# Ledger of designs, part 38: designed miniproteins, single chains, continued (2)

Each design is a single chain, and the fold is of that chain. pLDDT is the mean over its residues in the fold that is shown.

## One batch from the design tools (miniprotein)

Design m5298
Fold by ESMFold2-Fast:
Structure m5298 (fold): chain A 80 residues (1-80)
Amino acid sequence: SLKPLTPEQMIAALEQLAERSTDPRIRETAQYLANQIRNLLKNKASEEELINQQLLFYAFMLEVQAKEPELAAEVLAEAL
């Protein structure tokens, strides 16, 4: 996708992964990343910090796609 997800859309996708993934490490990482994005929004973080978090989200989604490709596609579609 050429259009990046908003922070709110990233949180929504991560919350669905935390709820629905069968891999406990994916669930824990999704919870961690969702909380990091929420904290950055609450604390009015720099643009650089938000960009770095977007890159981490993208890298994590590649790992989820490798392990649970159907779930990765579904949560991204639901977040859009």
Scores: mean pLDDT 83

Design m5299
Fold by ESMFold2-Fast:
Structure m5299 (fold): chain A 91 residues (1-91)
Amino acid sequence: KVEELERRATEFYRKKAEELKKEGPIKVTSREEAVEALKENLIEELKLFGVPEEVIEKVEELLSNNTTENIEKAIELTIEEIRKVVEEAEK
């Protein structure tokens, strides 16, 4: 169940990263707006799982550069840290 949550979060964030790669007339007004929404979502999840503030700051730093690579790294870091907290709690 916990692993299923991590898989769903990873899949959701990968889809968000793919959306941010697209350009042209879309429903999102800007890439920066989309990245800000993603950042809020990631930070909310990190706080829900009690991830250390240092990790949250790292995610914010990665997303400040607004590149697809940094977005993917931020998603990966978020999933990995949530996984660590969840694995310890699930014992």
Scores: mean pLDDT 68

Design m5300
Fold by ESMFold2-Fast:
Structure m5300 (fold): chain A 92 residues (1-92)
Amino acid sequence: PKCPEELLNELEPFVNQTVEEVSQKYNLTPEKKEALRELAKEYVVHRCRANVDKETIKEDLKVLLTNLAKRESDEEIKQLLKEAKERNAELE
């Protein structure tokens, strides 16, 4: 199953804005900010393919990114990104 490109394009500005807001609030390093942005993109793809609606994806994404920025180390976020990429690749 594929995520509609239109939905991904609509969510891209939201992902970028949320990552920037979270990065500023928690004073993230550039590396951690980039890892969160990529993880957010992988998360959107995964949830979209599960037929989750756009507004739910937005709400869940804000919670996820805030928790990761506040609680997780840079190394843990990079590990989560690797796992998310592998999961999405297996689903075509």
Scores: mean pLDDT 79

Design m5301
Fold by ESMFold2-Fast:
Structure m5301 (fold): chain A 118 residues (1-118)
Amino acid sequence: SLKNDILTKIDNNTLTLEELSTAISKLSSAKKRDDVYTILNTAANNDNNVDLVYTIFREAVRGVAPENRGFILLMPIGSRDKLYDVLTTAIEKLEKLGYNDKAAELRELLSTSFAKQT
C-alpha cells in the first residue's frame, strides 16, 4: 500500500519531500485520513523526517489567514486530536534536534489557528 511504502521510506531514511507531499495528496483525495495521520505522526517522531513534516505544515498554511489555518490542516487528517498530536510531536522533536526557529513557527501555528479545546 502507499502508506506502507512511505512508512518503509521513513524507516530507511530515504523519504523525500516530493514523495511525502504526493502521498498525502493521494491519500487525502481517497479519504484515507487515518493513513495520512499515521504517516505524518510517524515522520514527526523521526529525527530524519521531522523537517519534512515541518515543511508540509508550513507550505499548507502559506498565504492562509491565521483563523483559517486550523481548518486547512484538519482537512487531510480529519481529527482535531490527531492534528494536535502530530503538531506537538513535531514541535518536541524539532526542539530536541535544535531546530528552535522551526519549532517556534509550529508553536505559533498551534496557538493561533488550532489548540486542543475542552
Scores: mean pLDDT 82

Design m5302
Fold by ESMFold2-Fast:
Structure m5302 (fold): chain A 72 residues (1-72)
Amino acid sequence: EVEEAIRLAQELAEYFRSKGLTEAARDAERVAQALPEHPEVIPAVKIAYQLAKEGRYDEAAFVVRAIADALA
């Protein structure tokens, strides 16, 4: 579960980087690093990943930013 969520967050970072969303990519990388200590954010990571898969990258970036801010 945690390992899968880390992979999803890393894939989100690559997705955002491919779209030129460098800040969102860094937020996703930060979330991936925090996941082992904060498994409670796994559902939100999955939501962000689904949004990104649907091409809703701005909404995905918003969710990832909110997670990163909550973990700061």
Scores: mean pLDDT 83

Design m5303
Fold by ESMFold2-Fast:
Structure m5303 (fold): chain A 85 residues (1-85)
Amino acid sequence: SKEIEEQQKKSVELSKKNRDETTLEEALEIGEKVVREEVEKIPEVEPYREDMLESSRRLAENLLDETSEGVGLISEAVGNTSLSL
């Protein structure tokens, strides 16, 4: 049990230091995937592919800049408010 906790703690500490960078890269990759799938499902949106990619990128950057701490606070507030035994 303690060895698993120590491994998790080590993983959390490493992730905590690179969290912002990892989150940005992950958000950008998710954005690209979503736009790609959207264009494949709706071919008529293909002319707006680059605009959608740029909008998704700016949304991810703005969300990380304005909501990086906000998302953390919401998650923590929900966790503290939720009556989880």
Scores: mean pLDDT 55

Design m5304
Fold by ESMFold2-Fast:
Formats: C-alpha cells, structure tokens, sequence
Structure m5304 (fold): chain A 87 residues (1-87)
C-alpha cells in the first residue's frame, strides 16, 4: 500500500540522516587519511541501510537490490564529498 511504502521511505530517511550526522561529526576532527577511511565506512553503512530497505519490497531479487545499490553508490560518494568540502 501507499502507506506501507511511505513508512518504509520515512524509516530509510531517518536512518540515512543518522548515518550522515555521525559522518559529519566524526569528519570535523579527522585527518585527511581518517576522512578517506570514514567516507568508505559511511558508504558501507549507507549501502547496508539501502539493502535492508529494498529487501522489504515484495518480489525484489537480490540481483535487483545489488543493481540498485550499485547505481546509487556513485551519487552517494559525490554527496559525501560535497558535504566534507563544506566543513
């Protein structure tokens, strides 16, 4: 239902924002090398949240989930880089 989809989107955004807030807090005091590692850690956390959310969609295969996560990764990486540049 539309209500079930909306709840899934709301929970995804809540967890996504939590991960981003944690990234920004940790990035402010990190060295350039630590920021590179933190960015990869954050991307892994974001990919996992996306996989978990998509796994709750009825009929979606693991192949389709991984394809969607992979397509989002480039945009997520660029987004994290843009956020870090504003620190």
Amino acid sequence: SAEEVQKLDDEFLKEFNRILSDFLERARTASPEERAALREETLARLREVMRKTLSQVPGMSEEEIEARVARAEAGLRAFLDALEAQL
Scores: mean pLDDT 82

Design m5305
Fold by ESMFold2-Fast:
Structure m5305 (fold): chain A 63 residues (1-63)
Amino acid sequence: SEEDIKKYVEELKKIRDEGYKLANTEGLQKAAEKLQPKVDELRKKYPIPPLTEKQREFFRLLS
């Protein structure tokens, strides 16, 4: 649902912000290693199907 997509984006943004801070202190590779499992778990929790070409065109027109 759109609500699930919004929750996914919010959680992903939090992980990204954590990643930037961690990359500045421990470096990019260690940040990726620590955060990748969190991203993978989030994707499993909120399985967002890939948009079809027609759906992508429709959303592009709405933008």
Scores: mean pLDDT 68

Design m5306
Fold by ESMFold2-Fast:
Structure m5306 (fold): chain A 62 residues (1-62)
Amino acid sequence: MEELKKKLEELKARYDFVKEQIDRLRAIGPRTPEVRAQLDSLEAEYKKLTEEIKKLEDEINK
């Protein structure tokens, strides 16, 4: 249980970081195809982290 809770905290920290990066890039506006590709990559990671967090929370809460 403790190991899973620690992993969940780490995933949530990564999730918050990725979310902040997405919001920052959206606020300044993606001006190049490279920046747009980076935003797409971050959005894909954000979605994957959301799914991993849900799965882990379900595992912890049984």
Scores: mean pLDDT 79

Design m5307
Fold by ESMFold2-Fast:
Structure m5307 (fold): chain A 99 residues (1-99)
Amino acid sequence: ISLEKAREILDRLLETNSGAAALTAIGAARAFLDLGDREAAALAVGEAARVLGRRLSPATVREHAEELTEQAYAEASPAEQAVIDSMYESALKLLEEAR
């Protein structure tokens, strides 16, 4: 998908889950990675890093998007993983609608 469309999907998910912005962004990143879109995943991981106050360069986020996404999920509590899983499913549905 285009980065503009990836940003639109991410922003839509964030509107419905403002209290869990970082987890929402990680859920979106997982959906983008599942479709093989590493640039869209890097956009979502960059948003999660920004929300958490982590200062990562765009190059670092792009190169390590998959590892950062997997690490965030592994470090999450079961309740946080449930939020990530819910946002992943929501992102996949929005991606299907964006054909």
Scores: mean pLDDT 81

Design m5308
Fold by ESMFold2-Fast:
Order: sequence, then C-alpha cells, then structure tokens
Structure m5308 (fold): chain A 78 residues (1-78)
Amino acid sequence: MKAEVEKLRKQADELVEEIKKYTNDKKIIELANKNKKQLYDLLDKALETGDRKQFLQAEQTLGVLEILKAVVKLEYEK
C-alpha cells in the first residue's frame, strides 16, 4: 500500500501541473487543487486505517483529475 499511495500522489501532482499548463482559469485550477486535496486526505486515511476502500476512492478521484486534464487540453489544442 505505501508504494501504491506514493505513486498515486505523484500522479495527482503531475496531473494538476499539466492542467495548469493548459489553462490559467482560476476556477478550474481551484477545482483541480480541491480534488488533489481530497485525494491526499483519502490516501492519508487509507494509510492510517489500512482500509482499502479509501484507497479505491482516491483512485476514483484521480480519474476525475484525468478527465479534467483531457477537457482543458482539448480546449487548448483548438
């Protein structure tokens, strides 16, 4: 779990930085940062409790960040 948690944190960090490359919209950046914080909180809970359910919820939150990045990238490339 610890290695999986560190990997997910790194992926979330990279996604937020990529979002910032494709947009300067403060509301979109705020939404990305909010989702990153929720992901971190879920991972911290997963490590503290050993409950894999919080880890799976963090994976779902990463998926939200991936969708957000895809949307801002498509708008940027137009």
Scores: mean pLDDT 83

Design m5309
Fold by ESMFold2-Fast:
Formats: structure tokens, C-alpha cells, sequence
Structure m5309 (fold): chain A 87 residues (1-87)
């Protein structure tokens, strides 16, 4: 099972907005790895859906967004993830 992950992070702090995009490909993912990764991002529903797809060896795509505010800093993560069976 291969996990393809795209994370767009937008940080707003002191009236300044910065965006970055991170693309990752993880091979040989386990249900536990995927569940933990997405739960750590606050995407519990996506974590469970992706973990079940990995367990069943089925392709699935999910998207989600999380926002964290710490004082004057706001971090928004827009996540797109795709799990596919390895050939």
C-alpha cells in the first residue's frame, strides 16, 4: 500500500500570511501508521477511513482541513491523501 500525501500549510502571524506545500509518498504503509499520522494532524475521520482502506487493500482518496490558533498565530492545514495498492 502506497500513501500519496499533499499538505498545504498556511500560517498567519502578526498580519503576515505564508503558504507552503509539502508532497510525500510513503510506501508499505500499515493501518497503524496511517491512523497515527492523520490523528496527529487532527483528522480523525480521515485517519479511520484510510486505515480501513489499508486493511482491506482498497484504494481511497480523502481530503480534510484543520486549523490551530495559538495566540496571534493561526495555522491551517489543507490535506489531500490517496492510498493505492502496490503493483
Amino acid sequence: MTLELEIKTTVTEGGKTTTSTDKRTLKDVTPEMVRRLFEDMGLDEAAEKLAKAVEKNEPVEVSGSTTLTEGDRTTTRDVKAKVTPDK
Scores: mean pLDDT 81

Design m5310
Fold by ESMFold2-Fast:
Structure m5310 (fold): chain A 86 residues (1-86)
Amino acid sequence: MAKYLLVTFKPSTSVEEVRKFLEEIAEKIPGVSYSLSPVETPEGRKAVVRVDDEENLEAVKEAIESRPDFVSYEEFDTLEEVKKAL
């Protein structure tokens, strides 16, 4: 079953830095895709990460949590729930 992570990075992080980082994750971990939210919030820059296989979810979480600009993530089962949380 696919999982979705709504990830928040510090407001000082550029959209291009987030995109490059997520591109690296998608290259290294199978079944990972991402979408950058066009919305910058006071809480930070948001991105949606899709993980096609739950077995890879912990590896994805570890990678995003390792960033010094990482703030938080929310886990969702569907894209519809992610859109509602945005």
Scores: mean pLDDT 77

Design m5311
Fold by ESMFold2-Fast:
Structure m5311 (fold): chain A 62 residues (1-62)
Amino acid sequence: SREGRAALIAQELIDEYKEKGELTPMASVRATMAVLEGLKENKSDEEARKIGREAAQAALAG
């Protein structure tokens, strides 16, 4: 399912930020939402991951 793929991609991003010591609850939420929305817009898994990473970075910056 899209939801299943979104969860896996989001978990990869969450693990990445956790390993860096940068993970926040807001970054986790924003990354997850952005990945799901990207997949809903028929973007590739790679594009969805990029959008999720950008959303996480935006959450960490502000």
Scores: mean pLDDT 82

Design m5312
Fold by ESMFold2-Fast:
Structure m5312 (fold): chain A 66 residues (1-66)
Amino acid sequence: GKEEALEKLLEIKKNAEEYIKKAETVAPDSVPFIKEISKLSEEEIKELIYNNPGLAAMAIAAYEKV
């Protein structure tokens, strides 16, 4: 649901530096999506989930490949 997506995107934002480092080795294609999420505020992440749920889902999927 939307709440689960928010939780995951906030987790990505909080842990972005560590996950980008891992992703560069394991899943380099995920790095751009993780970087985009790390730049967003909590309010912008909520807006992303409501206005572009497909992009939010792609970012979560990219993060989970790490």
Scores: mean pLDDT 77

Design m5313
Fold by ESMFold2-Fast:
Structure m5313 (fold): chain A 72 residues (1-72)
Amino acid sequence: MEPQLSHEQVGRGVAAAVKAVPLSPEAATRLAVMLGRDLEPSEEEIREMAKKTGVSPATVRAAVKAARAAIE
């Protein structure tokens, strides 16, 4: 079965990411969409998010890591 994230799980992940790294509301929204698709986004998805939000790919990776830790 393919696991799917609920809106609440994605929200918790994004909240943890915002606490761990400085994200704008737009960056947080982009992270929510990305996590709703996959808990472990590809490097190209990370780079696209960094480009669209104006943060570094390293910041996006840190945000994803914090979000994943909080969702479980």
Scores: mean pLDDT 73

Design m5314
Fold by ESMFold2-Fast:
Structure m5314 (fold): chain A 80 residues (1-80)
Amino acid sequence: MFKEIRDELLKLVREAVENPEKYVELKPKIMSLIQKLVDLNPTEEEYKEIKAELESLGGVGRDVAAQLDKLYEGRKIKNK
């Protein structure tokens, strides 16, 4: 499940990096996958791995990594 969502996210982001015109069409699905990943409560290790892979893609990948970071930090702070 987690690996499947990660793989799909990376595939879509890579496609958007190769074809920037497609980013507008792919953005809603990419944002949905980021939300699903965060909702799975990934470990710090899993989160860092995905973030590093997204950042390594550059361009759109860095933007997506920043959005993942904001959502992950927001979730991590809930309920002490």
Scores: mean pLDDT 77

Design m5315
Fold by ESMFold2-Fast:
Structure m5315 (fold): chain A 65 residues (1-65)
Amino acid sequence: EEEKRLEAIAKADGVSVEEVRRMKERKEEFERIAKENPDTREGAVAYAVAGILEAALSLAEKLAK
């Protein structure tokens, strides 16, 4: 299931599945930083970046049907 999701996103964005996987890993890393630093400026920035990446991935998935 996850592989099909990554393929759909990659096709919608015109990038490789490997590129999408790296973007997903980046999003998860920022989510971790935000969770570990909830009351810091760094944590707030990480949360915002993770949210943007999640929104982009979700939109690409929806556009890919």
Scores: mean pLDDT 73

Design m5316
Fold by ESMFold2-Fast:
Structure m5316 (fold): chain A 104 residues (1-104)
Amino acid sequence: MKINTATATASLPPRPLKKGDRVEVGATASSLNAPVTVEVRALDPGLEVEQSPVQTFTLGRHTVASRRAILTAKEDGVVASAEAIGTAEGDQPVKVSVTPPRLI
């Protein structure tokens, strides 16, 4: 089975987070005429990730997957950094984006 993946990363510099700080990111993946999904991964091991259910919809010839994630700092000094991983079935290229982390 052939699967294409793409990634996008975003960080909230210049300041590290304090323990208990929460940031929100949005992630989207799209592909042409192929099923897609998207997941969010924290890049700092001091971040805990809570992901919303993935939402999928069609926009013209594109299938789009979108997801929100809340990243929580488990300790002081954590960098608010996230990676979105988009996955599409078949040979179609996948495009992925992630919003800059936003303190909430």
Scores: mean pLDDT 78

Design m5317
Fold by ESMFold2-Fast:
Structure m5317 (fold): chain A 67 residues (1-67)
Amino acid sequence: DEKEEKAEEIRKRLNLTDEQFNQVVEILKTLCEQGASVEEIEEKLSTIVPRFNKDDAEEFYKIYCED
């Protein structure tokens, strides 16, 4: 619940559509499964999302990769 609310706040800040956000989350989960670092996630997602930065990568890692 709170996790989804935080993810939605980030989506709105980055001006992503629901479709774009789902695509980003799918890529993120794939990277998590491959053992990607926060740095690798930031590099990959910053090419897709213009305003995506290291803080966003760290938050997404915490939300989706820490399970």
Scores: mean pLDDT 78

Design m5318
Fold by ESMFold2-Fast:
Structure m5318 (fold): chain A 89 residues (1-89)
Amino acid sequence: RLAAIEEEARRLLAELERLLAPYREAIAAWLAAHRPPVIPGAESREEALEAVERRRRLWLEMLDELGAPEAVREAVERAFEFVREVLES
């Protein structure tokens, strides 16, 4: 199970890196301009799920403002869904 999770995570990260590469500088500029609040670490699974949801909303807001294509938004949403499923299992 762990090996399968690691493989899926690796594939998702590779896809995200490829899709986000053109936006790397724009993402850095957006974060510098907006200075979003630091999302704290989690001590429980419930706090971890809340942190994942907060990060998902932040990423989607940023991508929407940057005018990112639907494919990029879908890849980010799939990555957060994967993390949520791992935490819920």
Scores: mean pLDDT 75

Design m5319
Fold by ESMFold2-Fast:
Structure m5319 (fold): chain A 66 residues (1-66)
Amino acid sequence: LGEYLSETYEEVKRGEKIGEENPEYKEKIIEKSGQLFLEASKSRDAEKAKEYAKKLKEFVKKEEEK
């Protein structure tokens, strides 16, 4: 889980910089965060996974609102 979330988080950060000129990348990252959240909800350890996924989603949202 940590590795999976770490990869998504890193992609979010990277996409943020790239998404500066390509808004499509921003949308793609947001979509991935949402997908991760859904997958986490299905897992046995959903509580932990949800917390991380929520944090990632909030991060993307906060950047979008800037």
Scores: mean pLDDT 57

Design m5320
Fold by ESMFold2-Fast:
Structure m5320 (fold): chain A 69 residues (1-69)
Amino acid sequence: MEEKIEKVKQEIDEVEAERRRLAGAMTPEELAAVGGYIDTAKSLAEKDIEMAEKAVQGARDLLARIRAR
């Protein structure tokens, strides 16, 4: 359990860094959507690890689409 929580927290940090790097390429709606996934992952990382992992993946998928422009 602890190892999964640590991994998710590391992934959240990576996604936050990526969001910051790509902020200038995002619409306000996209910036808010990625932020929403990050906030959800942070709130659930210690309560519902499976949902936290899904939130991280949602952020990653959206950031991947932004990068593919």
Scores: mean pLDDT 82

Design m5321
Fold by ESMFold2-Fast:
Structure m5321 (fold): chain A 47 residues (1-47)
Amino acid sequence: MEEEERLKRYREEIKQLIDEANKSTSVEDNRKILERYEKLRRELGKR
């Protein structure tokens, strides 16, 4: 199973998503990024 690599992938994507959110100047884009980030964090928190 690829669980370990999948978890590392999620962490990397979270980091990139945070960087993208910091650069975002649009309220709408920022909200979408935040929602995606929260969903990703919940999935990571599960396993």
Scores: mean pLDDT 70

Design m5322
Fold by ESMFold2-Fast:
Structure m5322 (fold): chain A 82 residues (1-82)
Amino acid sequence: KELEEKAKKKAEEIAREETEIIMKEKKLPEELKEPLFKGLLAGYLYFGEQVLKKVPLSTEEVAKKALEIAKEVFEKELEEAK
């Protein structure tokens, strides 16, 4: 499905670009780069997939859950990066 493939590719591109920008602007240590990327990517991928699948959740609920997933992945990666 072309829309799903483009959405996933775009999510990866956006997450990668945002990670680089955040790392440079906030002057974060290199150790945080991968946790940031994985968190952002997980959130964007979840949001995009749910929107395209027309899930029985409201857009607000999908967005809230996407943020929650992003936070959980980010925190887990931060602990592992230590």
Scores: mean pLDDT 72

Design m5323
Fold by ESMFold2-Fast:
Structure m5323 (fold): chain A 67 residues (1-67)
Amino acid sequence: STAEEARILEALLAQGVSPDLAMAVISLVRRGEPSDQELEAMAKTLGVSVQTVREAIALARRIAEAL
């Protein structure tokens, strides 16, 4: 839901995830399990490492499970 996504966004920002990365990760996780190609494309677009994207996704999933 939009309310749950807002809570996940707030928590990601509190953990030091950038706004652009946090929003992108929430959108990606909503679609299910991302492919390696999707992770690489997102990392390139945001100017971060693939590892940074993977860590942000893992964190978003842990936050969502705790809601």
Scores: mean pLDDT 82

Design m5324
Fold by ESMFold2-Fast:
Structure m5324 (fold): chain A 86 residues (1-86)
Amino acid sequence: SEELIKEFERKEKELKQLIEELKKIAPDDEEAKKVILEAEIKLGIARIYYGVSKLIGNDEELLKKAIKIVEEAIELLKEYIKKLKE
């Protein structure tokens, strides 16, 4: 589905923006660096599912898996950023 592809692209952009935001607000925080690394690993895994989906005719289950992994990374970053602001 083109809709799922566009959803993945939008969420990947959001994830990249959150990674950049965390790098700006906590550049010397060792725990923040670990959270960023986990988010970057999740993004890499999601991109593999997205790429495989595209190779086999835009498999919707693989696209949904990719989206779910990006959503998990987004929530991880949002939770950490929220804790830093409290």
Scores: mean pLDDT 88

Design m5325
Fold by ESMFold2-Fast:
Structure m5325 (fold): chain A 99 residues (1-99)
Amino acid sequence: MVEEKIERVRELARELREKGKDDPLVVRFAEIAIEAAELIEKYLREPDPQLRLELDITLGIMRIMLGVMKLLAKKGIVDQEIVELAEEIVRLLEELISL
């Protein structure tokens, strides 16, 4: 269900923030994920073209940040578990915005 996916994003973001608490990029990504979940809740209640644009921009930023985290993981700087959590968050957000 939609509400379950939104809550799952919040759960994953909290886990990501805790596991990556020493990495400013990971912490900021988790904060943006929580913000994106709130924007999606607003958009689903009251569809607005400006809110949709804000969501599209937010997801674009998150995809760039995920790309950076993937590059850092290849260098052993970021744990692969962090990347997997971030990928799942982006996947769920993309599924939610496609509804």
Scores: mean pLDDT 87

Design m5326
Fold by ESMFold2-Fast:
Structure m5326 (fold): chain A 81 residues (1-81)
Amino acid sequence: LSEESLVAARVAAVGILAAAANLGDESSVEAAKELALELIREGKLEAAREVVEILRKAAKVADPEIAKRLEEAVREIEEAL
């Protein structure tokens, strides 16, 4: 796998984590946030911004409790950008 392919795979993983959070797995929100923060630490800022968009879209269809956690994760990721 190239570096670009590995970054793309991690962004795709956030989509899976967001779907799991919408099914009630609150721990998936924390996992998605950690993945985005790792991308920022590696200088993959564009990929981290893509993660933010995935989480924002997930928050729009989530239950209020999960939506609040997704919005908090987005805020923390954007603060690190």
Scores: mean pLDDT 80

Design m5327
Fold by ESMFold2-Fast:
Structure m5327 (fold): chain A 84 residues (1-84)
Amino acid sequence: DIDALEERIIADYETRIGVARSDVRALIAAIPEENKGPILERIVQNLETSTPIELLMTLYYLALLLGVESLKARLDALLDEYHK
């Protein structure tokens, strides 16, 4: 169940970082819309196959919050490599 997996990722991230989802959304909202995608894309472009899975999960959570479908797809592909 994809919805259950997404909620699990969000809950685990919030627990680990100790930051509420509303606070993260407020910080993201302070970034100009046109800069949100480019910033996240720049981060994803620097990812390697050896990137720690915890960092990939964090970036997946951010992609979900930002609604950047193209980056979510890229991160899904990277996470699939670690699922094997």
Scores: mean pLDDT 62

Design m5328
Fold by ESMFold2-Fast:
Structure m5328 (fold): chain A 106 residues (1-106)
Amino acid sequence: AAKSRKQLLEIAVKSYEKIKKILAKEEFTDEDAEEAKKAVEDLLEALKQLNAPESVIELLENLLKLYNSENPPDNEVFKLLLKKVYDQKEVQELMKEIKEELEKLK
């Protein structure tokens, strides 16, 4: 895909913030789970094109593999796993760097 670096940074930030808002909801519905999955897919694709650290890429890929498996986790387990990924220092530091780079380009 012929996306600019700025467009990839925007997609990454938008997807990350969308997931964060969904995770902050008191109730995690089937609609929230599907929306979170879509946002994780968009985030992962953008991060791959941005050459993000393999450790972060692998965390997101493993989460999607588990959700797309023949025996996917229920919504509460998926929410917990997604929160654990978001609580990783590497993920938080990467998203801070991406956000700072995007702000400098605006």
Scores: mean pLDDT 84

Design m5329
Fold by ESMFold2-Fast:
Structure m5329 (fold): chain A 71 residues (1-71)
Amino acid sequence: MEITDEQLEKIVAYLKLRDMKLEDLLVESPELEHAIRVVEKIFGLPVTGKLTDELREAVKILVEEAKKRGL
């Protein structure tokens, strides 16, 4: 799965407004449902609000890309 610069920037900006880290999306929590839905929409994934295998892979790619950019 490939991530665009625009997708990364949108997700990082959203999480920053919520005082969240990308890694926080890998923890199953009802409080993260809204954040999961936003990330799913940005990636064009089905909006479930659940930590699916597809979302886990997307978040792993986000974390690696953020590390490469010093975010």
Scores: mean pLDDT 72

Design m5330
Fold by ESMFold2-Fast:
Structure m5330 (fold): chain A 74 residues (1-74)
Amino acid sequence: MSLEEKIEALENRVLGALIDVLEDPDDAAALAAARQTVAEARKEIESLPLPEEVKKKLLAALDNAEAILDGLEA
């Protein structure tokens, strides 16, 4: 799998988890799974040999995802 394919798969995984939570915000299991997905995605991004600018952009997208999840738990 190429770096681009890995990034796309990771983005689709995070987006899918967010959509599941937004469709049923009362589903505590879906919310927990989404948080785990974001945490795992962050670890994967940090381990990839990406240029600093690309890594910053991807981490910023994950920060945005965490903010959405935090808003739903509040």
Scores: mean pLDDT 81

Design m5331
Fold by ESMFold2-Fast:
Structure m5331 (fold): chain A 90 residues (1-90)
Amino acid sequence: EIEKLKAEYKALAAKAEAALAAGDEASAAKYTQQAVLVQLEGAKLLAKATKENPEIAKFLLEAIEKVTPLVEAGKVIEASELFDKMVKER
């Protein structure tokens, strides 16, 4: 259900932004972590559904597996930087 994951991501991202604006760093970190995990879940689902390019699907799944532990540990910025680097390296 990609549409449901998109809705969850938007709701969590909005909560994270509201928490940051209010100076609630702990809630902002929590919602950002949850939003990124939902985004990774959606990317994983899309990668599994893609049959046209197995190499890209394999790369995305491996990238998601590498960044997920960082997000779960609350290292969301490090996870984002690693994912961006991996995407640019192809």
Scores: mean pLDDT 76

Design m5332
Fold by ESMFold2-Fast:
Structure m5332 (fold): chain A 56 residues (1-56)
Amino acid sequence: MKVLDVQYMAGLIGKVFLEAGLTPPPGLPFQLAEQYRDQISSSEEAIRLGRELVKK
């Protein structure tokens, strides 16, 4: 997929948070996907972004 749907990206970011043992607040993964949608070119990039945000 060359252009990711925001809901799909939000799902990937939320999954990364859950895999790190963190429960994201409702709407946070979607908000992050909207904020970074122009910087995310692939599902792998969305996952990497989620991992970087979890590291905070």
Scores: mean pLDDT 71

